# Designed miniproteins, single chains, part 28

Each design is a single chain, and the fold is of that chain. pLDDT is the mean over its residues in the fold that is shown.

## One batch from the design tools (miniprotein)

Design m953
Fold by ESMFold2-Fast:
Structure m953 (fold): chain A 97 residues (1-97)
Amino acid sequence: MRYRLRVYLVDNASLEEVEEKVKEAVQAIREIAAETGVRLLSDPEVSIEKMVDGNYLVKIEIEVEGSRADVEEFAKRLLERLKEIFEAAVVFVEELP
């Protein structure tokens, strides 16, 4: 089955530090997908924007293929890893038709 993950990350570090954290996050996505048997259908799409409070908001969109159980495990492990890298992290999973 196909799913879309929407990842929202917040950090108060410098842009350069946030860009390095994004590289670490993309690598984590690839590694955890491989470990959970989830297939990435495309490269993660990343955007970085500076919020009015001076924090950075990072948005990552990922399309994946796998069983519901594998995708739920993938999302859980990814959220745990991202919380170690960024000040705040949220992962939303939606099933695609």
Scores: mean pLDDT 88

Design m954
Fold by ESMFold2-Fast:
Structure m954 (fold): chain A 81 residues (1-81)
Amino acid sequence: SEEKLKEFEKRLKELGQEIEKAREDLHAGKISREEYRERARALIEEIERLKEEYKVDPSKLSENMQGMLEFLEMVRARLEA
């Protein structure tokens, strides 16, 4: 439903902003690389839970939200390296 899609996009945007904030905190020297990795992993795990709970087809998301999911997948892959 449109309501479910909007709720999903809102929560995805909030989690994306938290990852950006963690990156900024790391760059500013406010947190260690280990703290950044831990925060990013927790946020990525929440995004995976969200995707399963809402069962949203990524192709139905706006282009901006699709780009955000691609960015988050890149972050996840880098954490596993």
Scores: mean pLDDT 79

Design m955
Fold by ESMFold2-Fast:
Structure m955 (fold): chain A 64 residues (1-64)
Amino acid sequence: MIKDGITGKLFKSKTDLDISQLEAYLDTLNIELEEAQRNGDTVTASRLQISISTVQSKIDELRS
């Protein structure tokens, strides 16, 4: 596949879409957390840890 934007069409429901979006967001937050930690930005790192925890909780709830 060259660059087909059809991934969203594979979702069975809004719940599947939400889970996929949250998983992508979680990955982004983990990358940003690592950057914040390297930069010594403890405030941003703390916020990102809370966001990661919240997103993981939502994913778990949607999966149940």
Scores: mean pLDDT 74

Design m956
Fold by ESMFold2-Fast:
Structure m956 (fold): chain A 120 residues (1-120)
Amino acid sequence: SKEEIKEVALKMISLLDEEKAKELKKEFEEKFSKAKTPFELMLILLETLSKIAYEKGNFELAEEIKEIASKANEMKLEGKSVEEIADEVIKELEKLKEKYPEFAEALDLAIKGLELIKEM
């Protein structure tokens, strides 16, 4: 459900220290409340994950996540289904877990959120 996706994203944001988490939670909640489609929820989740990587000092990972979001947008414009896009994004995030094992918890939460989006 949309509420379960919100819970997963908030748990992911809570991996930051309290001051950084507070600002990102506010931004996330504003964007999440306006999201109308499963694809929009996917992009918000990826943007949130990228910002977490940036705030933790992993700028390379933050950019790689932005590239994944860019590819998701391209696939959407090409007429791919949300399920096809989510499967490709999950595959790319699984590869990032191998490259950045220190981010495995955040990446696993993002993957869980994407699996929930596929069920919508």
Scores: mean pLDDT 90

Design m957
Fold by ESMFold2-Fast:
Structure m957 (fold): chain A 71 residues (1-71)
Amino acid sequence: SSSVSISLMQQVVMEIADQLDRDGQTDLANWIRARIDKNPDNVGVIYANLFEARQAGVTGVEVVAIYDKLL
């Protein structure tokens, strides 16, 4: 386990949202952005789960399901 700055975690999560937006998943991207905006302190937990899901090849819908479980 490595420590990561909150700013770096925010950038990674926002890049995932931007990628979803580019892939035509605009509602999903905006939902992720809104969740970060409501509670930025959740970024560490979100980042860890989104990073793990992305490494496993989980798509945007499954990524959001993991995210929703944590919030």
Scores: mean pLDDT 63

Design m958
Fold by ESMFold2-Fast:
Structure m958 (fold): chain A 64 residues (1-64)
Amino acid sequence: MDPELLAFLTSIPGVGEELARKIIEAGYDTLEKLKAATVASLMKVEGVGPDLAAAILRAAHAHH
């Protein structure tokens, strides 16, 4: 597990440590994979709703 990616995900409001781990374990284990995701694909992760999926995608695309 990438500790920088875990820290990034937990910085997003509504994403706790356990949800961040679920996102990574679902195959979004790099920033590039997160940027390639869709709202619909992220919503397949338990605990990720449409608003949170959109917030994760915005944060990933804003990351330098």
Scores: mean pLDDT 81

Design m959
Fold by ESMFold2-Fast:
Structure m959 (fold): chain A 75 residues (1-75)
Amino acid sequence: ALLEKTSDPEEKAKILNNLGVVYQNLGNYDEAFKYYDQAEKIVEESDLPLDEKISLLSEISVNWLKTAVLKVFPK
């Protein structure tokens, strides 16, 4: 539904994605995955144009994969 009180879903997804990156940089990979999953869900449930959804989901997926690689090959 349209939400009057929230920033657009793009801002929510970016905030959650950025939190995932912060936790990834702290080496807290499990928390990073939680935030990436939340960001992905916001994008999927949003009414954003397809191009914006693809862009945001691609960025989230790249960060998720990077975090998974870092967990397997720790810094």
Scores: mean pLDDT 79

Design m960
Fold by ESMFold2-Fast:
Structure m960 (fold): chain A 65 residues (1-65)
Amino acid sequence: SSTVEYIKKRTKEILSKIRDPRLQEQARSLGEVLITQAEHHGMSKETADRSLSHFERYIREQEEA
């Protein structure tokens, strides 16, 4: 689905910006959860985008501290 492809692309973009291996693992886990929700539970692209954008902001805050 276009939503799954979007989640994969956004997760890879976020991962490329993370330096902390622990935060990279959190990003991978979130990506997998969102893919499952999109494929099996009808999660919208907009909902997935909000979750990924929120996490990207969280990562910036953690690494800019």
Scores: mean pLDDT 84

Design m961
Fold by ESMFold2-Fast:
Structure m961 (fold): chain A 63 residues (1-63)
Amino acid sequence: SLKDIVFQMVKLQMRRIAIESEVYVKERAGITLSPEERARRDAEIAQLTQQIQQLQQQYQQLQ
């Protein structure tokens, strides 16, 4: 249902925000992430962004 799609989008957006916030807080505290750790976090954010975009497209198709 449309409501379920919206709920899933919100959950994915919250997860993306949590990852971005963790990276931001660590960098502000002077904690340097390794290139490998940074790449992993960036990949997770990219995957979540792709999933959100796919759900947004599905939502638009059902409207």
Scores: mean pLDDT 84

Design m962
Fold by ESMFold2-Fast:
Structure m962 (fold): chain A 74 residues (1-74)
Amino acid sequence: SVEEVTRRVGAVLRIIGALLSLELGEISEEEAVKILREELPYVSKEELKLILEEAKKAGLVTEEQIKLFEEALK
């Protein structure tokens, strides 16, 4: 449905925005985890893993931050 697609696209954009804000020092890692946790029901753990790997390639997150997120979101 359009509502499901819209909510899912919004979730991906909010995750990307949170990672960008984290890189810019605008939010803490704790706030980033909170945002990722809120969006997980709309973005699978598999899709989140792919987003985090692309964000790492773009220089937005470190390997240590990815590990922290994976541990926090178990």
Scores: mean pLDDT 84

Design m963
Fold by ESMFold2-Fast:
Structure m963 (fold): chain A 87 residues (1-87)
Amino acid sequence: AVDPISHKEITGASFTRPESGARFHVEDALKEEVFTDPVKGFQETKEDLRTARLSNVPEEKREEARREVLEALTEDGVERIREAVLG
């Protein structure tokens, strides 16, 4: 696994397995940023998007950036997480 052991602040919400809805928790990552630390894949992708988009985006445009982050996390994030967990 690619996540700290002492990360008690990071709720399992980032990777809670409700058996059909792991995607919905990806949105929560943008609000609390708890996803960033435990998952290196998300951290790198989020950091890139955050630096370019979220960091300079006002609240309204942040909504759009959120959609892009979800897409990036879904495509690249899923692959990185999968490889991190398996490899």
Scores: mean pLDDT 43

Design m964
Fold by ESMFold2-Fast:
Structure m964 (fold): chain A 68 residues (1-68)
Amino acid sequence: MSAREEFLELLDRVLADPRLSPRQRAVVERMREAVEAGEDIPQELLDAWAGDPELSALFTAAAREHMA
């Protein structure tokens, strides 16, 4: 798969996690929309992701499960 398709699958796995708060879900959904549209992810969303240790941990877990 392309790097974009692989990243979209990662985002979909994160979005499937029921532990996401509504705010965290909105950030991930906006990232997914940008990637699917072929647009750059806004720095605001990257900053929100980087500043949220819980969300970062969920991405790490999703990446490990996707590779399994």
Scores: mean pLDDT 77

Design m965
Fold by ESMFold2-Fast:
Structure m965 (fold): chain A 55 residues (1-55)
Amino acid sequence: MSREERIAKGKEIIREGIANNVPWTEIAKRLEELGLSEEEMKEAYHEVLTEIAAE
């Protein structure tokens, strides 16, 4: 999986988790299991929050 694919999939998990009130600790675990680095997790999280704020 490329960096771009990991971030895109991570964004889906974060968005779904937020919508379903999943604790961040569980979301973070799923992202780590997908192989996201700490920096990739931060990037995905920031992008999701920005997109939600724009909606």
Scores: mean pLDDT 81

Design m966
Fold by ESMFold2-Fast:
Formats: structure tokens, sequence, C-alpha cells
Structure m966 (fold): chain A 86 residues (1-86)
């Protein structure tokens, strides 16, 4: 479900977001995820706060359904976290 995917993205992405924004809150991160899922085209400018994408990846993300977008972002966050373990 969308709710389950949102929670997975928040759990995976929160440590990365918090490290980049030390004074932020989990509530603010939830707001960003909610805005991106609600309107990916209008709120695509917030996606770089979740994970860095190429311009081509960002354009593809805008075409996805909410569930597909969440799955896409989860995969990108997982890859970024894997790079940081090295």
Amino acid sequence: SIEELKEELIELGWPLYKSRNPKTTLERFREIVDLVVKDPKENSYLIPMIVDLSPEELEEAKKLSPEELLEFLIEKVKKELEKLKS
C-alpha cells in the first residue's frame, strides 16, 4: 500500500535526511514525503531533499504513480546508503 511504502521510505531515508539537516525533525521529513507523493510534478523540487537524482531520473519520477514513485525513491535511497557503507 502507499502508506506502507511511505513508512519504508521514511525509515530508510530519515537517517540520510537528518545527517544532511541536523536541526530538522522527523515531522518535517514526513511533510516532504507527503508533498512529493501528493503532487510529484509540482513538488519535484523537494525530491533532492530525499535523495539525489540525475535530471533524467527526475523527469522519469514525475511520470510515475504514487506507488511507483515511492518504490523508485526507496530503491535510490537504498543505493545511496550502500555507497555510504564503503
Scores: mean pLDDT 84

Design m967
Fold by ESMFold2-Fast:
Structure m967 (fold): chain A 60 residues (1-60)
Amino acid sequence: MEEVEKAKKEMDKTIDELRRGVREQAAKLSPEQAAALLAAGDRTIENMKKLAEENVKKRL
């Protein structure tokens, strides 16, 4: 149970870092490529949240 709270905090940190990295990379790309990268980043974050919820249920 306590491991779940730790995993949530680590996940939030990872998501924040991922968002920052994606935005920095997008700034180096063309507008079209930047839009595609931002969309891919959003999908990755959603998939990570879903997988984390399923993995927490499976491993605890």
Scores: mean pLDDT 75

Design m968
Fold by ESMFold2-Fast:
Structure m968 (fold): chain A 112 residues (1-112)
Amino acid sequence: SLAEAEKRLPVLVEQLSDPDTGVRVEAIRELYELSKKFPELVVEKALDAIVEALSDPDTEVRQAAIVLLKELAKKFPELVKEKAEEALKKALSDPDEGVRVAAKEALEEIEK
């Protein structure tokens, strides 16, 4: 429900800064599922934290954050461009090929 999502969202945002990589990965995955039902709430409350996750030391967290940004860009392309374009462009030079491919796809989505 919306009320449950509103209560869960600040916890997930905090978990994106958790010292445990598995907690951060699971937080991005749950934010992705919430974005399917409540994309406006996710962009309002979590967009800045998701953009910061593009700089996460873990490759899986960076990839998942970019995939989530691409999904949010389908509904909020201008806002995602404003907040994430610079970070996504930096991700085009990421050491991981999967992160670079995901960043290219997300940038293509915001330019539609």
Scores: mean pLDDT 89

Design m969
Fold by ESMFold2-Fast:
Structure m969 (fold): chain A 67 residues (1-67)
Amino acid sequence: SPEERVRALMEEIVSLERQLVENPEQAEPLLQQIIKLIDELLANEKASELDKKLATSLKKEYEELLR
C-alpha cells in the first residue's frame, strides 16, 4: 500500500544513513540514493505533513553535503 511504502522509504533512508557513516568513501552515491528516496516520499500523497517536513529537512541537509 502507499502507506506501507512511506514507512519502507523512511526505513531505507535510515539504513542508507548508517551505511554513509560506515563507508564515507561511498558518500556521494549513497547521498544521491537517499535524495532519490526522499523525492519518492515527497511525491507520495499518503505521506503525512510531518513526514513531508522531515523529508524536506533531510533533503536540504544531504544536498548541502554534496556541495
Scores: mean pLDDT 85

Design m970
Fold by ESMFold2-Fast:
Structure m970 (fold): chain A 80 residues (1-80)
Amino acid sequence: MDEQIVEEARGLARAVRELTRELEETPAEEISASKFAAARIMAVAALWQAERAPDPEVAEEARRAAEELLELLKRKEEEE
């Protein structure tokens, strides 16, 4: 059970990091409102996984990934 939770948290952190890279390379005008919403949901999910992760290193990775995505979303919204 715990190993599955760790793998899910790592997978989500990786997905969040990949999304962050994609959005950083995407012009603000090309990011749809639905994509902004999906990205925020993904970041929040990563924060929830970080709080539940039994491994502190995995928790830190998920939290850091989520925080980076949220910061990027704020910058992209301000570009509009």
Scores: mean pLDDT 77

Design m971
Fold by ESMFold2-Fast:
Structure m971 (fold): chain A 118 residues (1-118)
Amino acid sequence: SLAAELTEQARNSKDIGRRFGLLAAAIAASAGALELAEEAVKLGEEISKAPEEELPKKLLEAGEKLAEKAEELGLPEVARKLLELGEYAALKLEYELLPPEEKEKLAEELTRLSEELE
């Protein structure tokens, strides 16, 4: 399926913006929202070009933007997953930028958010 293909591409991507876009597109495609999936891929490519210090904010804003579009399409579960994906991606990037002692404090929160994306 397209959703499975997009998920595989995301797992093989090391760029957080591109990975976000591909995962968001997989979520949208799994619900048949193909235009939303295309928008998600484009948004991920745009985020991948942003300065590192702007990435957490852009990931959160992207999740919110895609969620609003999903709500307009009558897809509230897709909207919820897109919001949670943006939050997870932003927190994971913030986590990677923290000194080692602070990383341990956020590890549990990242795990909880990851579980909600099922």
Scores: mean pLDDT 81

Design m972
Fold by ESMFold2-Fast:
Structure m972 (fold): chain A 79 residues (1-79)
Amino acid sequence: AVPRLSPVEARVLKAAFKLNPATLEEIAKAAGVSVGTVRRALKRLEDLGYIEVREENGKVYVKLKDPLAVADQLAELEA
């Protein structure tokens, strides 16, 4: 079974999947949460191997590390 996510972590992951790659601000707007909330959710999603975080020119970008695992996680959240 895929790991269980909180509702906030699930919204952040769904936004990251749809917008890949995206800034923290773009994910926060799409998920309807603050940038601080996105940062907290991203730590767990990175630890699960779903995303990677990169900093370029003073902006933080979120990219899917394993798109297939993310798709499986999102499918289980809809069940």
Scores: mean pLDDT 79

Design m973
Fold by ESMFold2-Fast:
Structure m973 (fold): chain A 60 residues (1-60)
Amino acid sequence: SEIEKLQKILNESIEKIEEETKKKVSQETDPQKKQQIEELGQGLIESLELLTQWSIKLLQ
């Protein structure tokens, strides 16, 4: 189903964002910049979750 495909894409995208966020945080030495990177990563995940929910709603 299209809904199952969207959920799979969401989960795979979240994993990639989490990996890249962790990598960037590990390379940064400034605590303030580490926090900004973590907040950006979280914001991207929240945005993808919202867009996925809107897409599912349009299919129903």
Scores: mean pLDDT 87

Design m974
Fold by ESMFold2-Fast:
Structure m974 (fold): chain A 81 residues (1-81)
Amino acid sequence: LFEEGLKAYFEGDYKKAIELLKKAISEKETAETLTGLGLVYEKQGDYKKAAEYYERAASLSKDPEDREALLELAEQARKKA
């Protein structure tokens, strides 16, 4: 599901990418799946949702460097929203 979602994202099928990544999150919520969904929403121009998913991904991240990077991505997305 996560790999299939990323494949759809690379192919530019953002609607399918969102469906697959949301399904992956419903099975197991991880910082990686949440970050993936944030990236897709950012590509669609939905900066508010992108920021929300980056913030949620940061809350699940155990690595301080990953957490800070995700919070910076969220802040940048919020400035565009």
Scores: mean pLDDT 82

Design m975
Fold by ESMFold2-Fast:
Structure m975 (fold): chain A 80 residues (1-80)
Amino acid sequence: SDNYKKQLIDKVQTVSDRTVALLRELGDDEAAAEVKKFTQDLINDINNAETIRDLVLNQMRYIALEGELIVLERRKQKLA
């Protein structure tokens, strides 16, 4: 439904913005650009989702993005 798509897009954008900001703080502009591209592709796929399968796959891609943010935040903590 449109409500679930909007909520998922909002979550994806929030995690992406945090990941991009953190990568830029660490001086990794190339990785920040790759995260932006991944986010644009994922948002497009969410908007075009027509099946339960599409929803499940897009949710899994969101979970992967969130997992990368957690790993990056932990790495930053070890450098402090």
Scores: mean pLDDT 85

Design m976
Fold by ESMFold2-Fast:
Structure m976 (fold): chain A 94 residues (1-94)
Amino acid sequence: NKKKAIEYLEKAIKYIKLTIENNFDEKYLKKAEEYLNKALELIQELGIKEAIKEIGKAAENIVLAKSEEDKEKRKEYLEKAIEYLKKAIEILKK
């Protein structure tokens, strides 16, 4: 399950990047949220609290991006989300 959780987090990161590259197209952000939710379910089953914390911070930044009207700030929130997801992946690789 760790390997599958990492794969879902990597897909979430890819779709967040596609969201930024495609002028914040909601279809890519929705895909990112779908993979993030799949990863979170697996990580909750594994009980890895440190990874859950980092994913929670990523999810908060995605919510902030969705309500942000300034495109530069929206990009910053999504980039922060990517950083937190990368931290979660590193925790899972240990």
Scores: mean pLDDT 90

Design m977
Fold by ESMFold2-Fast:
Structure m977 (fold): chain A 62 residues (1-62)
Amino acid sequence: MVGKKAKVKKDTKVVGHPDSIVKKGTILEILEILDEENVRVKIEELNIEVIVKKEDLELLES
């Protein structure tokens, strides 16, 4: 998963910042798997790093 691109499957909350939503369809790069539920990702459009729930992501592979 690390180094792979992922797409948000549904609107998801930023862990630790519940008022911040990453919208469905946003393209992310997976930077680090933190635990069974949480991953650190880079939002390419905004050039920011956030933590989101792994279950809300779809891996993009070709």
Scores: mean pLDDT 78

Design m978
Fold by ESMFold2-Fast:
Structure m978 (fold): chain A 98 residues (1-98)
Amino acid sequence: EVKKLLEEMEKKVEELKEKYKKSDEELIKTVPEMKRIIAQSLLLEAIAAVLGEEGAEEGLQAVVEKLKELGEEELAERVRELFENKDVEGLWKLALEV
């Protein structure tokens, strides 16, 4: 299920690239929808890391860093806290609310 949702987010990113004909970096800066989709996909990656558990700590670190790069420092901290508690339901709620 997480893998299917990640594939769906990837398709949305490609659709926005085609629609606006801009780079990923430019879309993240200028299109709030792009930033939200990227944040959602990062949350889904964190959920997949918790469920898969192998390399989970590396996966979390990458997700947190990418969220901070998007300017979502508060979201990055919440993801870290939920991951440390293995709160998969909390991560799902965040992914749906972003």
Scores: mean pLDDT 74

Design m979
Fold by ESMFold2-Fast:
Structure m979 (fold): chain A 80 residues (1-80)
Amino acid sequence: SVIDELIKELEKIKKEEKDPKAKKLLGHIINVLKKLKEEKASNEELITFLDAALEKLKEESPELAKKVEPIIEKTKEKLK
């Protein structure tokens, strides 16, 4: 699934992340995505969460946001 692919890509980025705060934030985002998938969230709910997650990443970890943004945007396009 599109969300499974996103989770795998984000987990790879998390493994390479050296900043503990950025790594923790990305881990939290991954955990929420896993929960949304388990709860069978709609594509609209997933897109809304991805938008919010990206904004939070831009605020708290701008360098990590630059790496993650293309992946999130690609995922959003596949969910539309």
Scores: mean pLDDT 87

Design m980
Fold by ESMFold2-Fast:
Structure m980 (fold): chain A 67 residues (1-67)
Amino acid sequence: TAAEARAAALAALDEAADRFSKVVPQAHVEAAKAATLAWIAETDPAEVTPEAVRTRFSQALAAELEA
């Protein structure tokens, strides 16, 4: 279901944020997580896969580190 897909996507985001919090400052991880959550809210649930969430989080984190 869409609810199950969204739960899996949110779990993937939490896992990625936890892994990166071990190697980058927490403020950057929190900002990247917030940006990814905003993307999840705006995107069709069918497009919000765990892989897409991981990609978006990595892109958001890279942008934070380059600022």
Scores: mean pLDDT 81

Design m981
Fold by ESMFold2-Fast:
Structure m981 (fold): chain A 64 residues (1-64)
Amino acid sequence: MSTEELLAQIDAIYQEMLDKGLSPEQIVSSLRGLKALAEREEPDPEALAAVVARLDELIAQVQA
């Protein structure tokens, strides 16, 4: 999967969580889980950095 495809998938998952009416706490927990998964499974350091940055940005946005 390309970095662009990974970021699109993250944004789709985030939107799905919002559409389901999940609490900010539940969304943050899920995003942190995705970050841990990416750190374990993504072999490309540039793709990993982009994914981690996007997830951290979404976590900060939810907690604002």
Scores: mean pLDDT 81

Design m982
Fold by ESMFold2-Fast:
Structure m982 (fold): chain A 92 residues (1-92)
Amino acid sequence: SREELIEKVKELLLEGKPDEAALLLLGPLWEASDEEKAAYLKPIIEELAKELPGSESFVEFLRLLETYLKRYRPELYAQLEPVLRRALEENS
C-alpha cells in the first residue's frame, strides 16, 4: 500500500540510506503508465517532505530521484518536476 511504502522509505531515509529509498520508490510500478506513476508518486513525495523537514538524507534522496528520472525516465520526470522542485527548495 501507499502508506506502507511511505513508512519503509522514511525508515530507510532515517537510517541514512537515500539510494536504497530511491530504488524502493521507483521499482514497484514498472507496468504502469508514466501518468499513473506520477499520480502515485506525487503524494508520496509530498508526504515525505512534510514528515522529514530539514533532513539531509531526504535532500540527497530527492537529488538521486531527480538525476535518475532526468536521465532514464524523462516523461515521468516532466510530470514529477514541480513536486520534486518544491520539496528540494523547501528542504535544501
Scores: mean pLDDT 79

Design m983
Fold by ESMFold2-Fast:
Structure m983 (fold): chain A 87 residues (1-87)
Amino acid sequence: MLTEELRERLKEVKKVAEEYKLNTAVEATERLLKLEELSEELKEAVEELEEAVEELKKSENSSASEQTAAKLRVIGAGLEILLLLEK
């Protein structure tokens, strides 16, 4: 069962992804929130997504190139989660 702490962390990630209009990461977090439990591989993928989102937030006052790189990292992390969910 997903803990309340993990659900709140996923909701925060989803909120940031929605603010930046990163639909892949939004879909990934929505699918994760519907799960009763996470596999070890999904937990690792969620940690990468959380790190990518924190990097994106830090990039807000950076160059356009750095912001684009941070957005691509979040998209990649979301795609990895979606791929793991298909397995």
Scores: mean pLDDT 83

Design m984
Fold by ESMFold2-Fast:
Structure m984 (fold): chain A 62 residues (1-62)
Amino acid sequence: GAMRERAMERAIEAGKKALEELLKKHPNGTGKVEVIGDDLVRVTLTDGDKVYELVVPVSLYE
């Protein structure tokens, strides 16, 4: 429903913001934001041999 769609949009925006903060700390890194099912947004940043991962639950915005 509309509330879940808005919660997902908010979770995606939170994930994008988290990626921007990670890129400030790892300026040579490459990152992405992915939706995992209907429940989670995953942020991944790769900097050389290191991988950093964050999860944003959509339920935080419901």
Scores: mean pLDDT 81

Design m985
Fold by ESMFold2-Fast:
Structure m985 (fold): chain A 73 residues (1-73)
Amino acid sequence: SSTVEGLEKLLELLEKAKSAEEAIEKLREVIDTSTNGGERAAAGELLKFLEETGDLEKAIEAARRGLESARRQ
């Protein structure tokens, strides 16, 4: 599933980020460059969450839960 692949990439991106600010910049790049609509939508949701909260650890947890849900389909 392209959605599963997109979410795996987003999770890896978040886990490798040194700060919420770095994660935000990388998520913007995904939104600008990705041809996968599901990946762009998920990146947009994570970006909004990080801009509102600055909580990188909770963003990682949300991405993991989203990936688990997507893998069950």
Scores: mean pLDDT 83

Design m986
Fold by ESMFold2-Fast:
Structure m986 (fold): chain A 100 residues (1-100)
Amino acid sequence: MMSAEELQAYFEEVLREAVEEALRLAEAGRLLEAERLLAEAIVRAASEEERREARELLERLRASDDEEQLRLVAETDSRVVLVAMALARLEEVEAEEAAR
């Protein structure tokens, strides 16, 4: 397993490169590709535990009303919420691409 310091450095490097490339794509009007790149980078940099918790959060959000959704997001670790949002957006982008 990577050390916590190695994981942090890898995460920061991966997100930095992804942000720079996503900004380039966005400037070219390629917003869906920019969103996909960022979402893939966030998910890839996450731990297995964070990805598992993010999937569990998404399942609960999809089964919840608006008030419960806000509560779940507020009570969940921000990193897990970020991974959950990235997973949801990646599914949406893949569905949009498959429908074309």
Scores: mean pLDDT 75

Design m987
Fold by ESMFold2-Fast:
Structure m987 (fold): chain A 77 residues (1-77)
Amino acid sequence: MDAGIAMIGRITRGHSFDDPDRMRQIIQQAAAGDRDAQIQLARQLRQAGVSDDQIVQIIQALSGVSRADAQAIIDQA
């Protein structure tokens, strides 16, 4: 979880998001296990230019889901 949040913080510093407060809310909901928030997080990270492999690692570190579940989340984003 801490590693995922740290990675997102580093990415947020390096990339622009349209609404940083909304991004923070999505991160908190995704960490709590909200699947819709995890999909929305993956979509926002992809739009910001984060690679699919890095998004998988972030989702896994943040929410504790399997690699297969993280791949399914990205496929829905």
Scores: mean pLDDT 75

Design m988
Fold by ESMFold2-Fast:
Structure m988 (fold): chain A 66 residues (1-66)
Amino acid sequence: MSRAERLRRLAEAVRAGDEDEAARLLAELEGVPYSYALRQVREALATDRDRLAASAEGAARQEALL
């Protein structure tokens, strides 16, 4: 799976509220442990799901253009 595909799937998982899928994809993208990624995803979903999803979508769009 390309980096752009992972970022797009991350945005979709965030919008769907799928914490496990979002954390797994974030861990792969950032090279961080799953537990750390899961904590970040949960905090972001509790605070601003749309902002996190938009950030991932923007990153995916930028990556696809390169």
Scores: mean pLDDT 76

